# Designs tried in a protein design run: designed miniproteins, single chains. Part 84

Each design is a single chain, and the fold is of that chain. pLDDT is the mean over its residues in the fold that is shown.

## One batch from the design tools (miniprotein)

Design m2912
Fold by ESMFold2-Fast:
Structure m2912 (fold): chain A 93 residues (1-93)
Amino acid sequence: YVELAKQALEYAKKYKETKKEEYLKKALEYIKKIETDPNSPLRKSTLDPRRGSGETEKYLAEAYKELYEITKDKKYKEKADFYELLAEAADGL
């Protein structure tokens, strides 16, 4: 899951650099795989050690921030803020 979140961030950055829609679609595809997977750490209790330290949520927040900077679509800002909060809760920060 961390690797999928890293891929989402990488494609979001490529979209920022190139403005090619294919990279936006790839970034959203990897994000959707994490958000819709019932085995994802996003579905685990904050007390479950299998959730990890919020690393998946941190990369998702960064990916959404990159998408917001490019598109100025507030939905991406709201998602970025949400995942930053989840990462903080999981990490205990």
Scores: mean pLDDT 72

Design m2913
Fold by ESMFold2-Fast:
Structure m2913 (fold): chain A 69 residues (1-69)
Amino acid sequence: MTALELVREAIARGGGFITKEEAVDLLKSLGLTEEEAQKIVDRFMEKTGVDRLTLEEALELLAEAGIPL
């Protein structure tokens, strides 16, 4: 499954969004360590001011993490 497919599945399960915890788990599934995933998600959410991610925001998070779509 591609990173894009994993993101779309997670968003669909969450009713259009994913939580911070789910975003960390997603990045870990894509090969990041827990520490790297946590730092990237925390920074992204602080920068954007959101407490949950839409599909568009989740794709931006993956881009900032250096994950190809």
Scores: mean pLDDT 81

Design m2914
Fold by ESMFold2-Fast:
Structure m2914 (fold): chain A 75 residues (1-75)
Amino acid sequence: MMSLFKVQVDTAKGTTTAQIKEVVTENDGDIVKEVSDTDVQVKVPLGASIGAFKEAITTKFPEAKIEYLGSVPAK
């Protein structure tokens, strides 16, 4: 099982999906889909701290919005 999140950022603030992908990879996660250049869905292992993942994103990108969508199979 992995935790699925929706992450939205504002490129006008200089944040890009590439930077979000880097944080996701650091937490052993994967990109599920890129909805746009400002909106991605990502999954991270349940063994990772869900709170720490949210903190890692919001600490680097305070304008980012993170929504927990639920648990999904790792595949």
Scores: mean pLDDT 73

Design m2915
Fold by ESMFold2-Fast:
Structure m2915 (fold): chain A 60 residues (1-60)
Amino acid sequence: VEELMRELSRAVEAKDPERVRALIDQLPDEYKEPAARYVLIKGTELGDEELVALAREYLA
């Protein structure tokens, strides 16, 4: 799980929404919501509306 979370951080900083989605989908269910919250916060800080929209799909 820690390796997937590190890859997720890199994908977010690279502004790669397809990779972010693929990485969240690989996480165990209990980690998907925390990962999506991380992407929402970081996407907002980076001004990346696509990452913000993606994160909201998991948090509905």
Scores: mean pLDDT 80

Design m2916
Fold by ESMFold2-Fast:
Structure m2916 (fold): chain A 76 residues (1-76)
Amino acid sequence: LEELKKKIKEIVSKVENPSEELKKALKELEKAKSIEEALGPIVTIGRELYKQNRLDLLEELDKAVTEFADKWAAEN
């Protein structure tokens, strides 16, 4: 979870003018103690990247989430 949070924070840092909603979602993600708590913030971050036409960053977000999910499933 901490590695996923770090990667998402790095992706969001590439947004030159982040919306207040994006900043709020990133703060909520940092507070998340479980995967379940992180899902809402991640969805909001993806939506805000899409609204800002940052499809490049949305692709990076999707890759980071997918790689984390695959690793988590393999370690269960």
Scores: mean pLDDT 77

Design m2917
Fold by ESMFold2-Fast:
Structure m2917 (fold): chain A 72 residues (1-72)
Amino acid sequence: MMLTDASLNEAMAELAAAVAVTAARSRGLSPEEIKADVEAFFDERIAKEKDPEMQAALEKARERAIEEIDRL
């Protein structure tokens, strides 16, 4: 399998999202609280990111994290 920089950035962003959701969930937060916490984290990170590949990866990770939270 060929890993591009974009694919690596996406994998890292998705891993960060999974860790953030797991950590928030382990604190016993409500789905609304988890969603707000995760959304705030990604919104700040995306706004500060200047690398378009990483910005796109963070946006995809944000969407996946929100979808996962909506299942809680």
Scores: mean pLDDT 72

Design m2918
Fold by ESMFold2-Fast:
Structure m2918 (fold): chain A 98 residues (1-98)
Amino acid sequence: SELEKLLKKMEELLKQLKEALKKGDFDKALKLYEELVKLADQAVRLALKQGDFEAAKKALELRIEAAKLILKNIPDKVLEAIGEILRAIGEILDIELQ
């Protein structure tokens, strides 16, 4: 399914993000992070349209993990990463409280 392809792409981007951070390639890491966030938005919208709340939560969890990596490794992006984590937690809570 399209949703499964999006989730797999996000997992691949997360692995590439970890590798870029280990190599000190922060420009590449930020680009990979931005791509992952965009795919997460698409995956959440598609999952919610299909009533697949578990897939929506998985996309948000991958988004949170990517933001945590940015928070730990790129000081200039700390506030952006914190904001992204809080937003994703809010979306998970909205899904669970419906």
Scores: mean pLDDT 83

Design m2919
Fold by ESMFold2-Fast:
Structure m2919 (fold): chain A 59 residues (1-59)
Amino acid sequence: SMKNLEQSIKDSEDGVPAAVEALRRARERFGPDMSEEQRHEASAEATRAGVEAIKKAEE
């Protein structure tokens, strides 16, 4: 469930900043008028970045 990944990101000091930065980069790439598909892609990229940041912090 994606809900558990989102909660883990929110509970991490490193996950939230990484997810926010990935979302900011996606907005720069797609522009302010993102389509629904582009918004879903940006959200997936943010979740992925947050998870990767948590993995690195746990090393």
Scores: mean pLDDT 71

Design m2920
Fold by ESMFold2-Fast:
Structure m2920 (fold): chain A 98 residues (1-98)
Amino acid sequence: DDEKQREELKKAVEALKEQEVEVKSEITADGKGTVKFYVDGELIAEVSGPADFPENLSSEGKLWYTEEGVLVVKDLKTTVVTADGKTTTYEINDYKAR
């Protein structure tokens, strides 16, 4: 439901303004994506929809906004499972996006 997705995204955005949020995402090669947002280990928001990504992907990390409005990503781990079953893990320990 489009309204539910908007409400869930709003909850995640509001949490990010006030505190650190842990994000967990999963994308399957069949075109489905799910993103879950956690605060202190509790699920606060979940967004699901079609995803245009050719491989299975799972990712988890922590997000917050600085006082200057810059989004910081910390301890992000992304695991990709290729079509041949090979698993690759990428880590981003400090990334800033605007």
Scores: mean pLDDT 70

Design m2921
Fold by ESMFold2-Fast:
Structure m2921 (fold): chain A 55 residues (1-55)
Amino acid sequence: VASAAEIAALFDLLSERMDELSEEQKAQVAEIFQRSFERGRISREELAELKALLA
């Protein structure tokens, strides 16, 4: 699993960038978050995919 500090930083970045993202990008981010929330935690692979989407 990802570290709490990395997850917190990613959520902060996502919160700011979500306002600037297109509807398509928002939908993709929401889908990844939905999967991680269903598992009850964010995996390293999901965190890497989120970082790639925000890059």
Scores: mean pLDDT 70

Design m2922
Fold by ESMFold2-Fast:
Structure m2922 (fold): chain A 97 residues (1-97)
Amino acid sequence: DLEEDIELARWLGLSEEEIKALLAEAEAARARVAAMRAAGVDEAELRAFVEAELVRLYKRILVLSGAVSRAEAEAMTPAELQALLARLSDEVEAALA
């Protein structure tokens, strides 16, 4: 959920301005996906683009929150990103328990 992702970003220490910038980037990505679909881009290419954009946005959240450095984020595989996000989600749940 977008609302849950925004609350996670706030909990990780992102400012309202940083959150607003990320939401604008997510909206631009959605508009790009819609334009690609209208242009007849195939579903495999569209899927790869969406996955790449999600990875990029989550890496930016982690860098802005201070959880990882920019260099670490750039070197991170999608699998490593998913593992880190799962760990951070568990830490948030533990902190709220």
Scores: mean pLDDT 76

Design m2923
Fold by ESMFold2-Fast:
Structure m2923 (fold): chain A 74 residues (1-74)
Amino acid sequence: STPSLESLLALTEILADELKLSPEDRERLKALFTEMVERGLSVEEMIAELEREAETASPRVRALLRQIIQLLRS
């Protein structure tokens, strides 16, 4: 099942705290998830976009994105 935007944003806050992300990275990721949901992307399309983002991301941001991808696949 597709997580709600609220659930994605809440999980992002938890993971960003655990991984010690900068406030800038945290806000950028929240904006990214909001944009994807507002665009009406399917779960498969969200996973593909997050995998592309992970390729150029810093190690901590990449770790967060991988956790979200795993959640979306479940």
Scores: mean pLDDT 84

Design m2924
Fold by ESMFold2-Fast:
Formats: C-alpha cells, structure tokens, sequence
Structure m2924 (fold): chain A 61 residues (1-61)
C-alpha cells in the first residue's frame, strides 16, 4: 500500500494505492482546488510506488 499527500494552500489531497485500486480524496475551499490537491496527491503516490519498486530491484543485486 502506497500513500501520497499534497497541500495547496487550504486544499488537501490524499491518494492511496492498494494493488490495482486507486483512491483519491480532495478537500478545499473550492471544488477546483480540491481536484488539484487530489491530482497532486495521486502523482506523489505514483512517484513513491516507482521509487519503492526501483529500490527493491537494486536490493536484489
């Protein structure tokens, strides 16, 4: 399971990746800010997943 978070002013996004399931939640003073925070959180979660997979491959050397 990989989690990503992002904060854009008063807006907060959280993304959780569990296998093939991706859950994205955004909160903020406007729907647009909530969407942007959610998208940023999803991107952060994907970057963390990619790093973890690369580190696992290096550890197998």
Amino acid sequence: MVKGEATLGDAKGTAEIDGDKVTVTGTGPTPEQAKLAGQAAKRNALIKKKKAEAEKKLAEL
Scores: mean pLDDT 79

Design m2925
Fold by ESMFold2-Fast:
Structure m2925 (fold): chain A 61 residues (1-61)
Amino acid sequence: MKETRTYRFVADTEEEAKRMADALVASLELQGDTVTSREVKEVEIDGEKKWVATVTAESDL
């Protein structure tokens, strides 16, 4: 049985968002999870420019 999980991080810069996404991808792969998507997107939160990193992974049960 496969579980799909989505993780989101908010960062002040694109570089921070990418670093957080890459660190999570590495951590998930070390746990035996399969990363199926990785996205970094610019958003506005409370009138401030922010970057959101989204990582989706599958775990085998």
Scores: mean pLDDT 80

Design m2926
Fold by ESMFold2-Fast:
Structure m2926 (fold): chain A 117 residues (1-117)
Amino acid sequence: MELEKVKEALKALTEAAIRGAEDLGETSYAQQARNLLSEADKKPDEEAIELYRKALETALLGVDVGIKKRRGVTLSDEELEAMRARAQAEADEIYESLKKNPDKAAEQVPAVRAALA
């Protein structure tokens, strides 16, 4: 029961981040995240969670890239790798938070709200 709530919360947070990436014009990152969500829905619990985390990471990276582009910043490969590492860390922190409180809504997670602001 709690594991299903964690999956539902991760999916909801990922869908919010996908919308953020799309709103910023980062449609390729949004589509990659959607593909990972669709794949996760076909997998057993542990594999599904890993794919949901990867989808969230991808969507958050799309949001970060979109924000930088809107600020007129051209991203180097080194900067993109650093942003990817941060997105992975943020997705991991969100997952750990949801394991402690699986009833958290997307709006209640500061990291997702900060990324979308």
Scores: mean pLDDT 76

Design m2927
Fold by ESMFold2-Fast:
Structure m2927 (fold): chain A 92 residues (1-92)
Amino acid sequence: MDPEVFDLEVELALAEIQLAVARLTYKRAKKKNDIKSLEETKKWLEQVIERLREIAERAAKVNPQLAADARHLLETSERELKEVKEDIEKLK
């Protein structure tokens, strides 16, 4: 087993957990129309996007499948961030 690939798999798994927490926060914030919680969700998603971008770039050099998985989560996270930004604008 390549230790470098394993480290990237761990980082990707942690990013997936962080994304799940952001999604749960978004669901709760949207139900309450809470701008502060929506802005917190935005911050968490921006952090996940930066991590996924880093993972995808590093993984592309050592494991194409892991890079593809990271890019898929990146695209999904960017779409979700756009939705959060739109919800914030509607409540202002």
Scores: mean pLDDT 84

Design m2928
Fold by ESMFold2-Fast:
Parts: structure tokens; sequence; C-alpha cells
Structure m2928 (fold): chain A 67 residues (1-67)
């Protein structure tokens, strides 16, 4: 839940749907692309996982949507 103003599972689901629809043009992709080079590194994805407390399965699903 996002009651404390932190990123939650519901926020992830919304961003995942945007990513699936818009790919590199999505808000999520832009947030993950820390270098602004239009590519995502494993380090950026692992940092996102740590910040959002995503499961390994959720991270793999995200990687699949980005490939």
Amino acid sequence: VNDDGKFGKEDFEKLKEELKKYGKESTLFKLLDLDGDGKLSDKELELFKKVTTLSDEELEELKELLS
C-alpha cells in the first residue's frame, strides 16, 4: 500500500501496464533509465527492485517487458 507516500505494489502494477503499452516512452522506463541513454542496465533494475521491494518474479516480468 502507498499510505506513507512510498512506492507500493499498486503503483508498480500501474507503471508495468504503462511500460507494456509504451515501452521506452513510459514513465517507468524513464525513471529506471538513470543514465538517460535509452537503455537499462542490470544495476538500474536491481536498484529499482531494492527500492520497491519487488519479488524476483516481478523483476523478471519487468525485464521481459523491457526486452
Scores: mean pLDDT 68

Design m2929
Fold by ESMFold2-Fast:
Structure m2929 (fold): chain A 65 residues (1-65)
Amino acid sequence: GSGARNAAAARRAGELGDATGAAASGYEFHKNGGSGEQARKAVEAAARGDAEEAARYAILSAMDA
């Protein structure tokens, strides 16, 4: 069903967000003493099933790095 396609898209967004967010979060945490909050919120949004919100926070985390 459409759920499988949506899950695949969310996983792709999560993989991009995980790679970018992990690198950015590590740098942000070091630079600003805990400013990896955007990366953390991306993971939390993904856990809630908000793939769009997760992608947005992952991008914000990358832009802050």
Scores: mean pLDDT 57

Design m2930
Fold by ESMFold2-Fast:
Structure m2930 (fold): chain A 74 residues (1-74)
Amino acid sequence: SSIVESFEKFLEDLKEQALSWSEAEAESLFTGARTLADREAELANLSEEEKKYIYEKIDEAKEETMKALREKKE
């Protein structure tokens, strides 16, 4: 799905930029990404499998980013 591929690229770009952010900023941006994904999934009538895949990618990107940011504070 082109929407899934576009979202994957969006998350990669977001992860790269997030390295310069605070934890609070990163948290807010990933919350926004989830909200955007929910809206796009509804409007595009994505399959349950595609929705699950996008959500998993968001969670993965968030975990990686938050871990990296927390390590910088130690």
Scores: mean pLDDT 78

Design m2931
Fold by ESMFold2-Fast:
Structure m2931 (fold): chain A 79 residues (1-79)
Amino acid sequence: SALEEIRALHARAQAYAGEAARALEEGDYERAIALMERAGAAAVEAARLLAELDPSAAPLVERAEAVAAADIEAIREAG
């Protein structure tokens, strides 16, 4: 089901974000950026699937994209 796909995408995003946090702890900024790009992509896809089920959720796509971009920029500034 679409809800199971959304749940799986959220779990995947959390897993990538957790690995990115560990990469940051180790000073591996390139790996952290790559992992956060994957986390952001999964979160955006989850928001798009939500918007297909409920058009009122369409603004969540823009929010997910903005959050992903901000997280990656923060890592680049730290590196």
Scores: mean pLDDT 86

Design m2932
Fold by ESMFold2-Fast:
Structure m2932 (fold): chain A 77 residues (1-77)
Amino acid sequence: KREEAEKYYELGLELYKQGKYAEAAKYFGDALDLEPDNLKIQAEYYYAASIVFEKAGATKSAALYRRIAEKLREQIE
């Protein structure tokens, strides 16, 4: 539900601010499962996931996810 998605989104943002990107990506993913068409949640998920991939040395996956996030941000008005 919307309220539940909002709670997961807020938790993800808090964890992201703390540098806990893997945990942030998990909560953004949980929020996205509840609201799959929410472009803002999609963008935050892909940004957080790109950082996780970068830290793991998966540079190509990190670049791809960052590009997806940037494209999603272009679609948000």
Scores: mean pLDDT 82

Design m2933
Fold by ESMFold2-Fast:
Structure m2933 (fold): chain A 85 residues (1-85)
Amino acid sequence: SELEELLRRLVELLERYAREPSPELAAEIARLFTEALRLAEKTDPELANRLSEIQEQWRRMVAAGTPLSEVARETAERLRELLEE
């Protein structure tokens, strides 16, 4: 599905960011995450809720001072788990 393709792309970019952080990758990740959440809200409300939980966890990690590369790696792992369900 379009949503699955978008989430797979997002995982790839997050893994890339963890290895090679850049402002351009950060902007692209933010854009695609917003698109994924919007699409999920229309097609799969339960998945939209799970994506919102992942976003809240991401925000908590950043607020706690976790390095952005580690936040990206953890976020990619959570998104992979959603794709394997």
Scores: mean pLDDT 84

Design m2934
Fold by ESMFold2-Fast:
Structure m2934 (fold): chain A 72 residues (1-72)
Amino acid sequence: SDADLLAQFEKRAEEIIEKAKTASAEEIQKMMDEFIEWAKKVLQQLSDDARFQLLLITLSVTGELVLQIRQK
């Protein structure tokens, strides 16, 4: 379901943000790239409302990861 997929993205976002606190810039970039690729593949499977929610999750995690990279 859309809800199950969104919950998986939210859980993964939490994991990546936590890992980014101690990861290198290169590791953070890799995690960010993998998250974006996963989001691109899943977007086509979602309803319009769920697609919007996934975009917000992706923007939020990407923004946080960019800030983490900038401090390295």
Scores: mean pLDDT 85

Design m2935
Fold by ESMFold2-Fast:
Structure m2935 (fold): chain A 71 residues (1-71)
Amino acid sequence: MSDREKAEELLREAERLLAEGRLEEAAQKVVYASKLIEKVTGEKIIVDPSKLTTETAIRAAIHELKKVLEK
C-alpha cells in the first residue's frame, strides 16, 4: 500500500470513528494522515492536535486534507 493510499484509508477510518462518536481516535487518525500527506505531497501541513477536540473541527480537517491529497 502506498503512503497516499494509506492516508486515504486513515481519513476514511477517521470519518467512521466520528460517526461512532470516537473523537479522540478520529483526531489521532487525522494527525497520522496529515504526516503521510506531507510526505507524499512535499507540502508542509500544520495540523494542531489541540484544535481537534470537536466533531466539526475534525470533519473540517478531514475535508482540507482530502483537498491537499487530490492535488
Scores: mean pLDDT 80

Design m2936
Fold by ESMFold2-Fast:
Structure m2936 (fold): chain A 70 residues (1-70)
Amino acid sequence: MVTLDDLSEEQQKLLELIVLAAPRSVAELIAIAKANGLEASRGKVRALMRALNARDLAELRERAEQVLNS
């Protein structure tokens, strides 16, 4: 199972934003991340989904909650 230590600092911050802000789309996640000074793109979100074996943003949020509570 993936833990926080397996993720980059940037990926960890993106997971925290997903849980705290509950973005409804990848575009909204990117906008929130940029507003918080993080460099985010569709490619970076896809890489994070691959790392957590998530198929969509809803599953990515579920995985994020599991990882942050590990």
Scores: mean pLDDT 79

Design m2937
Fold by ESMFold2-Fast:
Structure m2937 (fold): chain A 58 residues (1-58)
Amino acid sequence: FEEYQKYADELGKEGEKEAGKEAKELLAKGASTDEIRDYVAEKAEEVNEKAEEYRKEL
């Protein structure tokens, strides 16, 4: 929802590419906008968690 926050999260950007791809696939399959929103929101949270996990690996 906030593009400003996306820009601040550099690592999240990489994951957003994947989330964007899946969102597009759902859209192409005729999924409802509500479903896509819910999916993208959950995926965004997972991406943020993965970004933090990546930091721990270092």
Scores: mean pLDDT 63

Design m2938
Fold by ESMFold2-Fast:
Structure m2938 (fold): chain A 94 residues (1-94)
Amino acid sequence: MVTFEDIVKLLKESGISEEKAEKLASEISKYFVGTTKVFPATPTDEDIEALAKIFKKVFGEEITEEKKEAIRKITEALYGEEGPEAAERILELI
């Protein structure tokens, strides 16, 4: 249910550049297409690990407040009410 375009829009609204937003949306979409998951979903430990790895890969070593806000918005879109808890778990791994 969450589309590539939805993810790009949320990232850009958080101040992430279009190029990085598209790269991140592509990596997230590839992961979830492989899992056959339906959204909104319950976050699994595997999802948290995979998302942390994707965010770290695209954002690099420096995780700014802008990047943290982007992570929160994406997890809220993917997991609904459980999004904020998923975001904090991802941020602890980055």
Scores: mean pLDDT 77

Design m2939
Fold by ESMFold2-Fast:
Structure m2939 (fold): chain A 99 residues (1-99)
Amino acid sequence: MKKESQELIREMILQEASITVQAIGLASANTTGYVLSDAEIDRLLAEAERALREAKENAKKIKENGTEEEAKKAEELLKGAEISYRTARDLAAQNRAAG
């Protein structure tokens, strides 16, 4: 069964939000000078990577089955998710360097 494009867009919004939450956690640790363990950083990044992977899959499905407007929205959401994930990776690297 194929999901409806509107449901997939909603899932992509939640996936971007999930990545943003992990980035906020890392930024908070860096701001307070709290050095996270490798296991904690790996867990946060693994959650962000999972959300990004799911967002990529949903964007592909929307591009194949959705309208032009839905495809454009999916592409914008995917770009946002990729930027948030890169930010999380950069913040994780900064935290590791502080330890």
Scores: mean pLDDT 82

Design m2940
Fold by ESMFold2-Fast:
Structure m2940 (fold): chain A 93 residues (1-93)
Amino acid sequence: SEEERKKRVEQARNVARSYLETDPELAAWAREHYGDNELAREILVLGRVFGLEEKGRQYADKVAELYKNGDMEGARKVAEEALLEIIDELRKL
């Protein structure tokens, strides 16, 4: 359902956010790659934490590109899709 989808996105963001708040080295690394782009940093971190770093980087780069072009809605949609795909890939492992 749409409600379950939103819960999964929020869970993914909470996991990424907890790592960014509690692991200074990981947070600095993510900031070096995407600066203040919160969504791109969250995707990058989640990818690394779950062993899907390459996929995470690809999605984070796309989110950063959309932000650079002023497409904030597109960036949010891609970010939500990326977070769900990373979680769903973990379930297959």
Scores: mean pLDDT 83

Design m2941
Fold by ESMFold2-Fast:
Structure m2941 (fold): chain A 89 residues (1-89)
Amino acid sequence: MEILKKIVEKLNLLDDEDPEVRKKAIEELVELVSQLSEEDLELALPRVLNALGRQLNDKDEEVRKAAKEALEKIKELYPQYKEEIEKVL
């Protein structure tokens, strides 16, 4: 419950004007996702993957790199979602 609230907060930071804030939010999203129960992961992961997929087209190169690295990390942590992740990469 607490982790899901933090995920929503980080998702909102992906729209911040500062690329450093967006990059940090991406990195923190990966850490938060890794802490989710299987049930909460099923609820949160589609929204997180969709948001990170959009960040692959961010105007800032370092933010795009962070989004790609985040999606690769989630794919390594949760192989069962590999096909869904590869669709956004």
Scores: mean pLDDT 84

Design m2942
Fold by ESMFold2-Fast:
Structure m2942 (fold): chain A 102 residues (1-102)
Amino acid sequence: SAAAAEAALRAERRAALEAAQEEVEARVAAIEAEPEPSAAEVAAIRARIRALLDEVLDYLSARQGKDASAARAKADAYIAALDAKQLRIALLGAERLAELAR
């Protein structure tokens, strides 16, 4: 039945999401155990997050037909305010979002 096929797809998507959550949690724990990055590494992480978020915002802007300039300005301000631990976690999130935009 259509209901059984839909339930099977939902179960598969839920299992994939749970596996992705476990992977993210393991990576966050590993990041929390790492030493603090240098100022040069912090600058490199910020630049990488910005580039990944630009990719995501370009994808969303193209699909929605909307200007992303306000969202970019907000993202830039947010990235500038992040500490070293927050930057590493934000990088993980930005990498995942950019993968979904491809």
Scores: mean pLDDT 77

Design m2943
Fold by ESMFold2-Fast:
Parts: structure tokens; C-alpha cells; sequence
Structure m2943 (fold): chain A 92 residues (1-92)
């Protein structure tokens, strides 16, 4: 779960490496934070992280990754209405 969120952040960082290197670095730092704090992150916090990563993936045209990330957020049981709406938008 947390490791998957960290990997998604790293994948998004690679996509942004040339277009937005500052945001790419922030995403790499986010991945590191997730790994360092995986035992302390609540389901609610993980759902928020997956939702934010999904929105970033969607904005980059990676609808497939956005859908996967929103489904991960929904599975955690927090803010499910928001994540379901965002997933539906990515599927459209």
C-alpha cells in the first residue's frame, strides 16, 4: 500500500523530469517521505496521497495510472465520494 504510493510518485516524477523538474523533485521527496513514514500513515492520509497522485497522473494524460490510484484511494475507505468522482472523470 504505502510502497505502491511511493512507486507511483516516482513514476510521476520520471514523467515530469523534463517538463517540470521542480515538481519532479517534490514527487521524489514525497516518495521518500511515504517510505520513511509508512508505519505512521493512517488510511485517511494514504487515501489523500493516492487521490493527489491520481490527480497529478490525470493532468499528465496518464488516465490509466490515475484510475488505478483512485481505486487504491477508494479501497482505503476515506473520502470515497471524491475519489469515485475523480475516477469517473478519468474514465470519461
Amino acid sequence: MAEEAAKAAEELAELLRDKDPELAEELREAARFIRENKEKLSKEELALIYGALGQTAYSLGRRDLAIELYERAISLGAHTEEHQANKALAEA
Scores: mean pLDDT 80

Design m2944
Fold by ESMFold2-Fast:
Structure m2944 (fold): chain A 96 residues (1-96)
Amino acid sequence: VEELRRAAEAGDLEALRELIRLAEKDPSLSELAVEALRAAAELGDTELVEEAAEVVMKLPDAAKATGGILYAIGLALERGDEELAEAVTAGIKKAK
């Protein structure tokens, strides 16, 4: 897990996708889903942002979920990246 987290921070999209899948299966790894959302948003990968946002919204810790979502939206606004903002919104909609 720690090795996958470091690889994802270095821009490994496959490691990032694996972290999202692990967090989806195990609620104790909720912090990993938030970290994955931030990393995907920084990399500008709209598909991974959508997947991570969906997982984050399903987490029981609403405060951590909100923090991750607001970070991604804030980054989209700072960059003027409409596609990134839409990916976050699509992930939120898929979670419900």
Scores: mean pLDDT 76

Design m2945
Fold by ESMFold2-Fast:
Structure m2945 (fold): chain A 58 residues (1-58)
Amino acid sequence: SPAEEELKRRVEEIDARMRRELAEILATTTDPIQLAAESIHVIGRAIDEVLRLRREAR
């Protein structure tokens, strides 16, 4: 459906942004604990956005 296609596009945009942020963290962060913490935060934010979009699509 058009709504499912729109949701897919928005999820792909969130994924692309998450991947860019993770790449930047990996390039700039040398401490493994800080790298892990910042990566978890970025991933958690992306998951929250996707779950919110899916909730709003219902």
Scores: mean pLDDT 85

Design m2946
Fold by ESMFold2-Fast:
Structure m2946 (fold): chain A 90 residues (1-90)
Amino acid sequence: SLLSEEEAEEVKRGAQESALALAVKRANPDDEEKAREVLEEVHKLVEAGDYEGAVKLVGEKNFEEAKEEVIKAAEEAGLPEDVIKVIKEA
């Protein structure tokens, strides 16, 4: 594997945060102010260690769709297969 355990955890965290941010934007496309407010609440939940609560707040289906977009963006950027695998498992 090209990734150490520490590097894999950092990739996983980054993928989770990116998917959550994208999910907020997708749920609030016509209201930037509401998107910012929801994103602030998501950040507070993540900082409290409540990742499941953050996903529930943005909606599980919306989060899954956002995660698929993060995966596609990573593949388009030419990231290594090991990195893509960690993002998929995030």
Scores: mean pLDDT 80

Design m2947
Fold by ESMFold2-Fast:
Order: sequence, then structure tokens, then C-alpha cells
Structure m2947 (fold): chain A 65 residues (1-65)
Amino acid sequence: SELLKRGYDYNESGTQNLTKQAQQLLDDGTTDDSQKQNQEKAADLLQGSKGSRDLADRQREQYLK
């Protein structure tokens, strides 16, 4: 259905946004402490990105059945 397709598109966009934010955090560290903090925040954002992608894939599979 259209709703399942929109759910997939939304989660894909969320995945891209979280990946962008993680990359920016990794680029911004200027001290050892800030670099470590940014790496931990980036890891959390990438975890969220993976969750959104998994949900999108499940919605796509349900739509294609």
C-alpha cells in the first residue's frame, strides 16, 4: 500500500540524516576528550540509523508480499 511505501521512504531519509550527523561529529573533534565524545555520539546515531533501516526493510518486504 501507499502507506507502507511512505514508511519506507521516511525511514530511509532518517537513516541518511543520522549518517550525515555522525559524519559531521567525527569531523568536528579537536581535542582527545571531544573526539571521544563525538565518536560515542556518532556510534549512537549509527545505531539509530541501523534500526531505521531494518524497519524500512521489514515494511518493504510486507508491501511486496
Scores: mean pLDDT 62

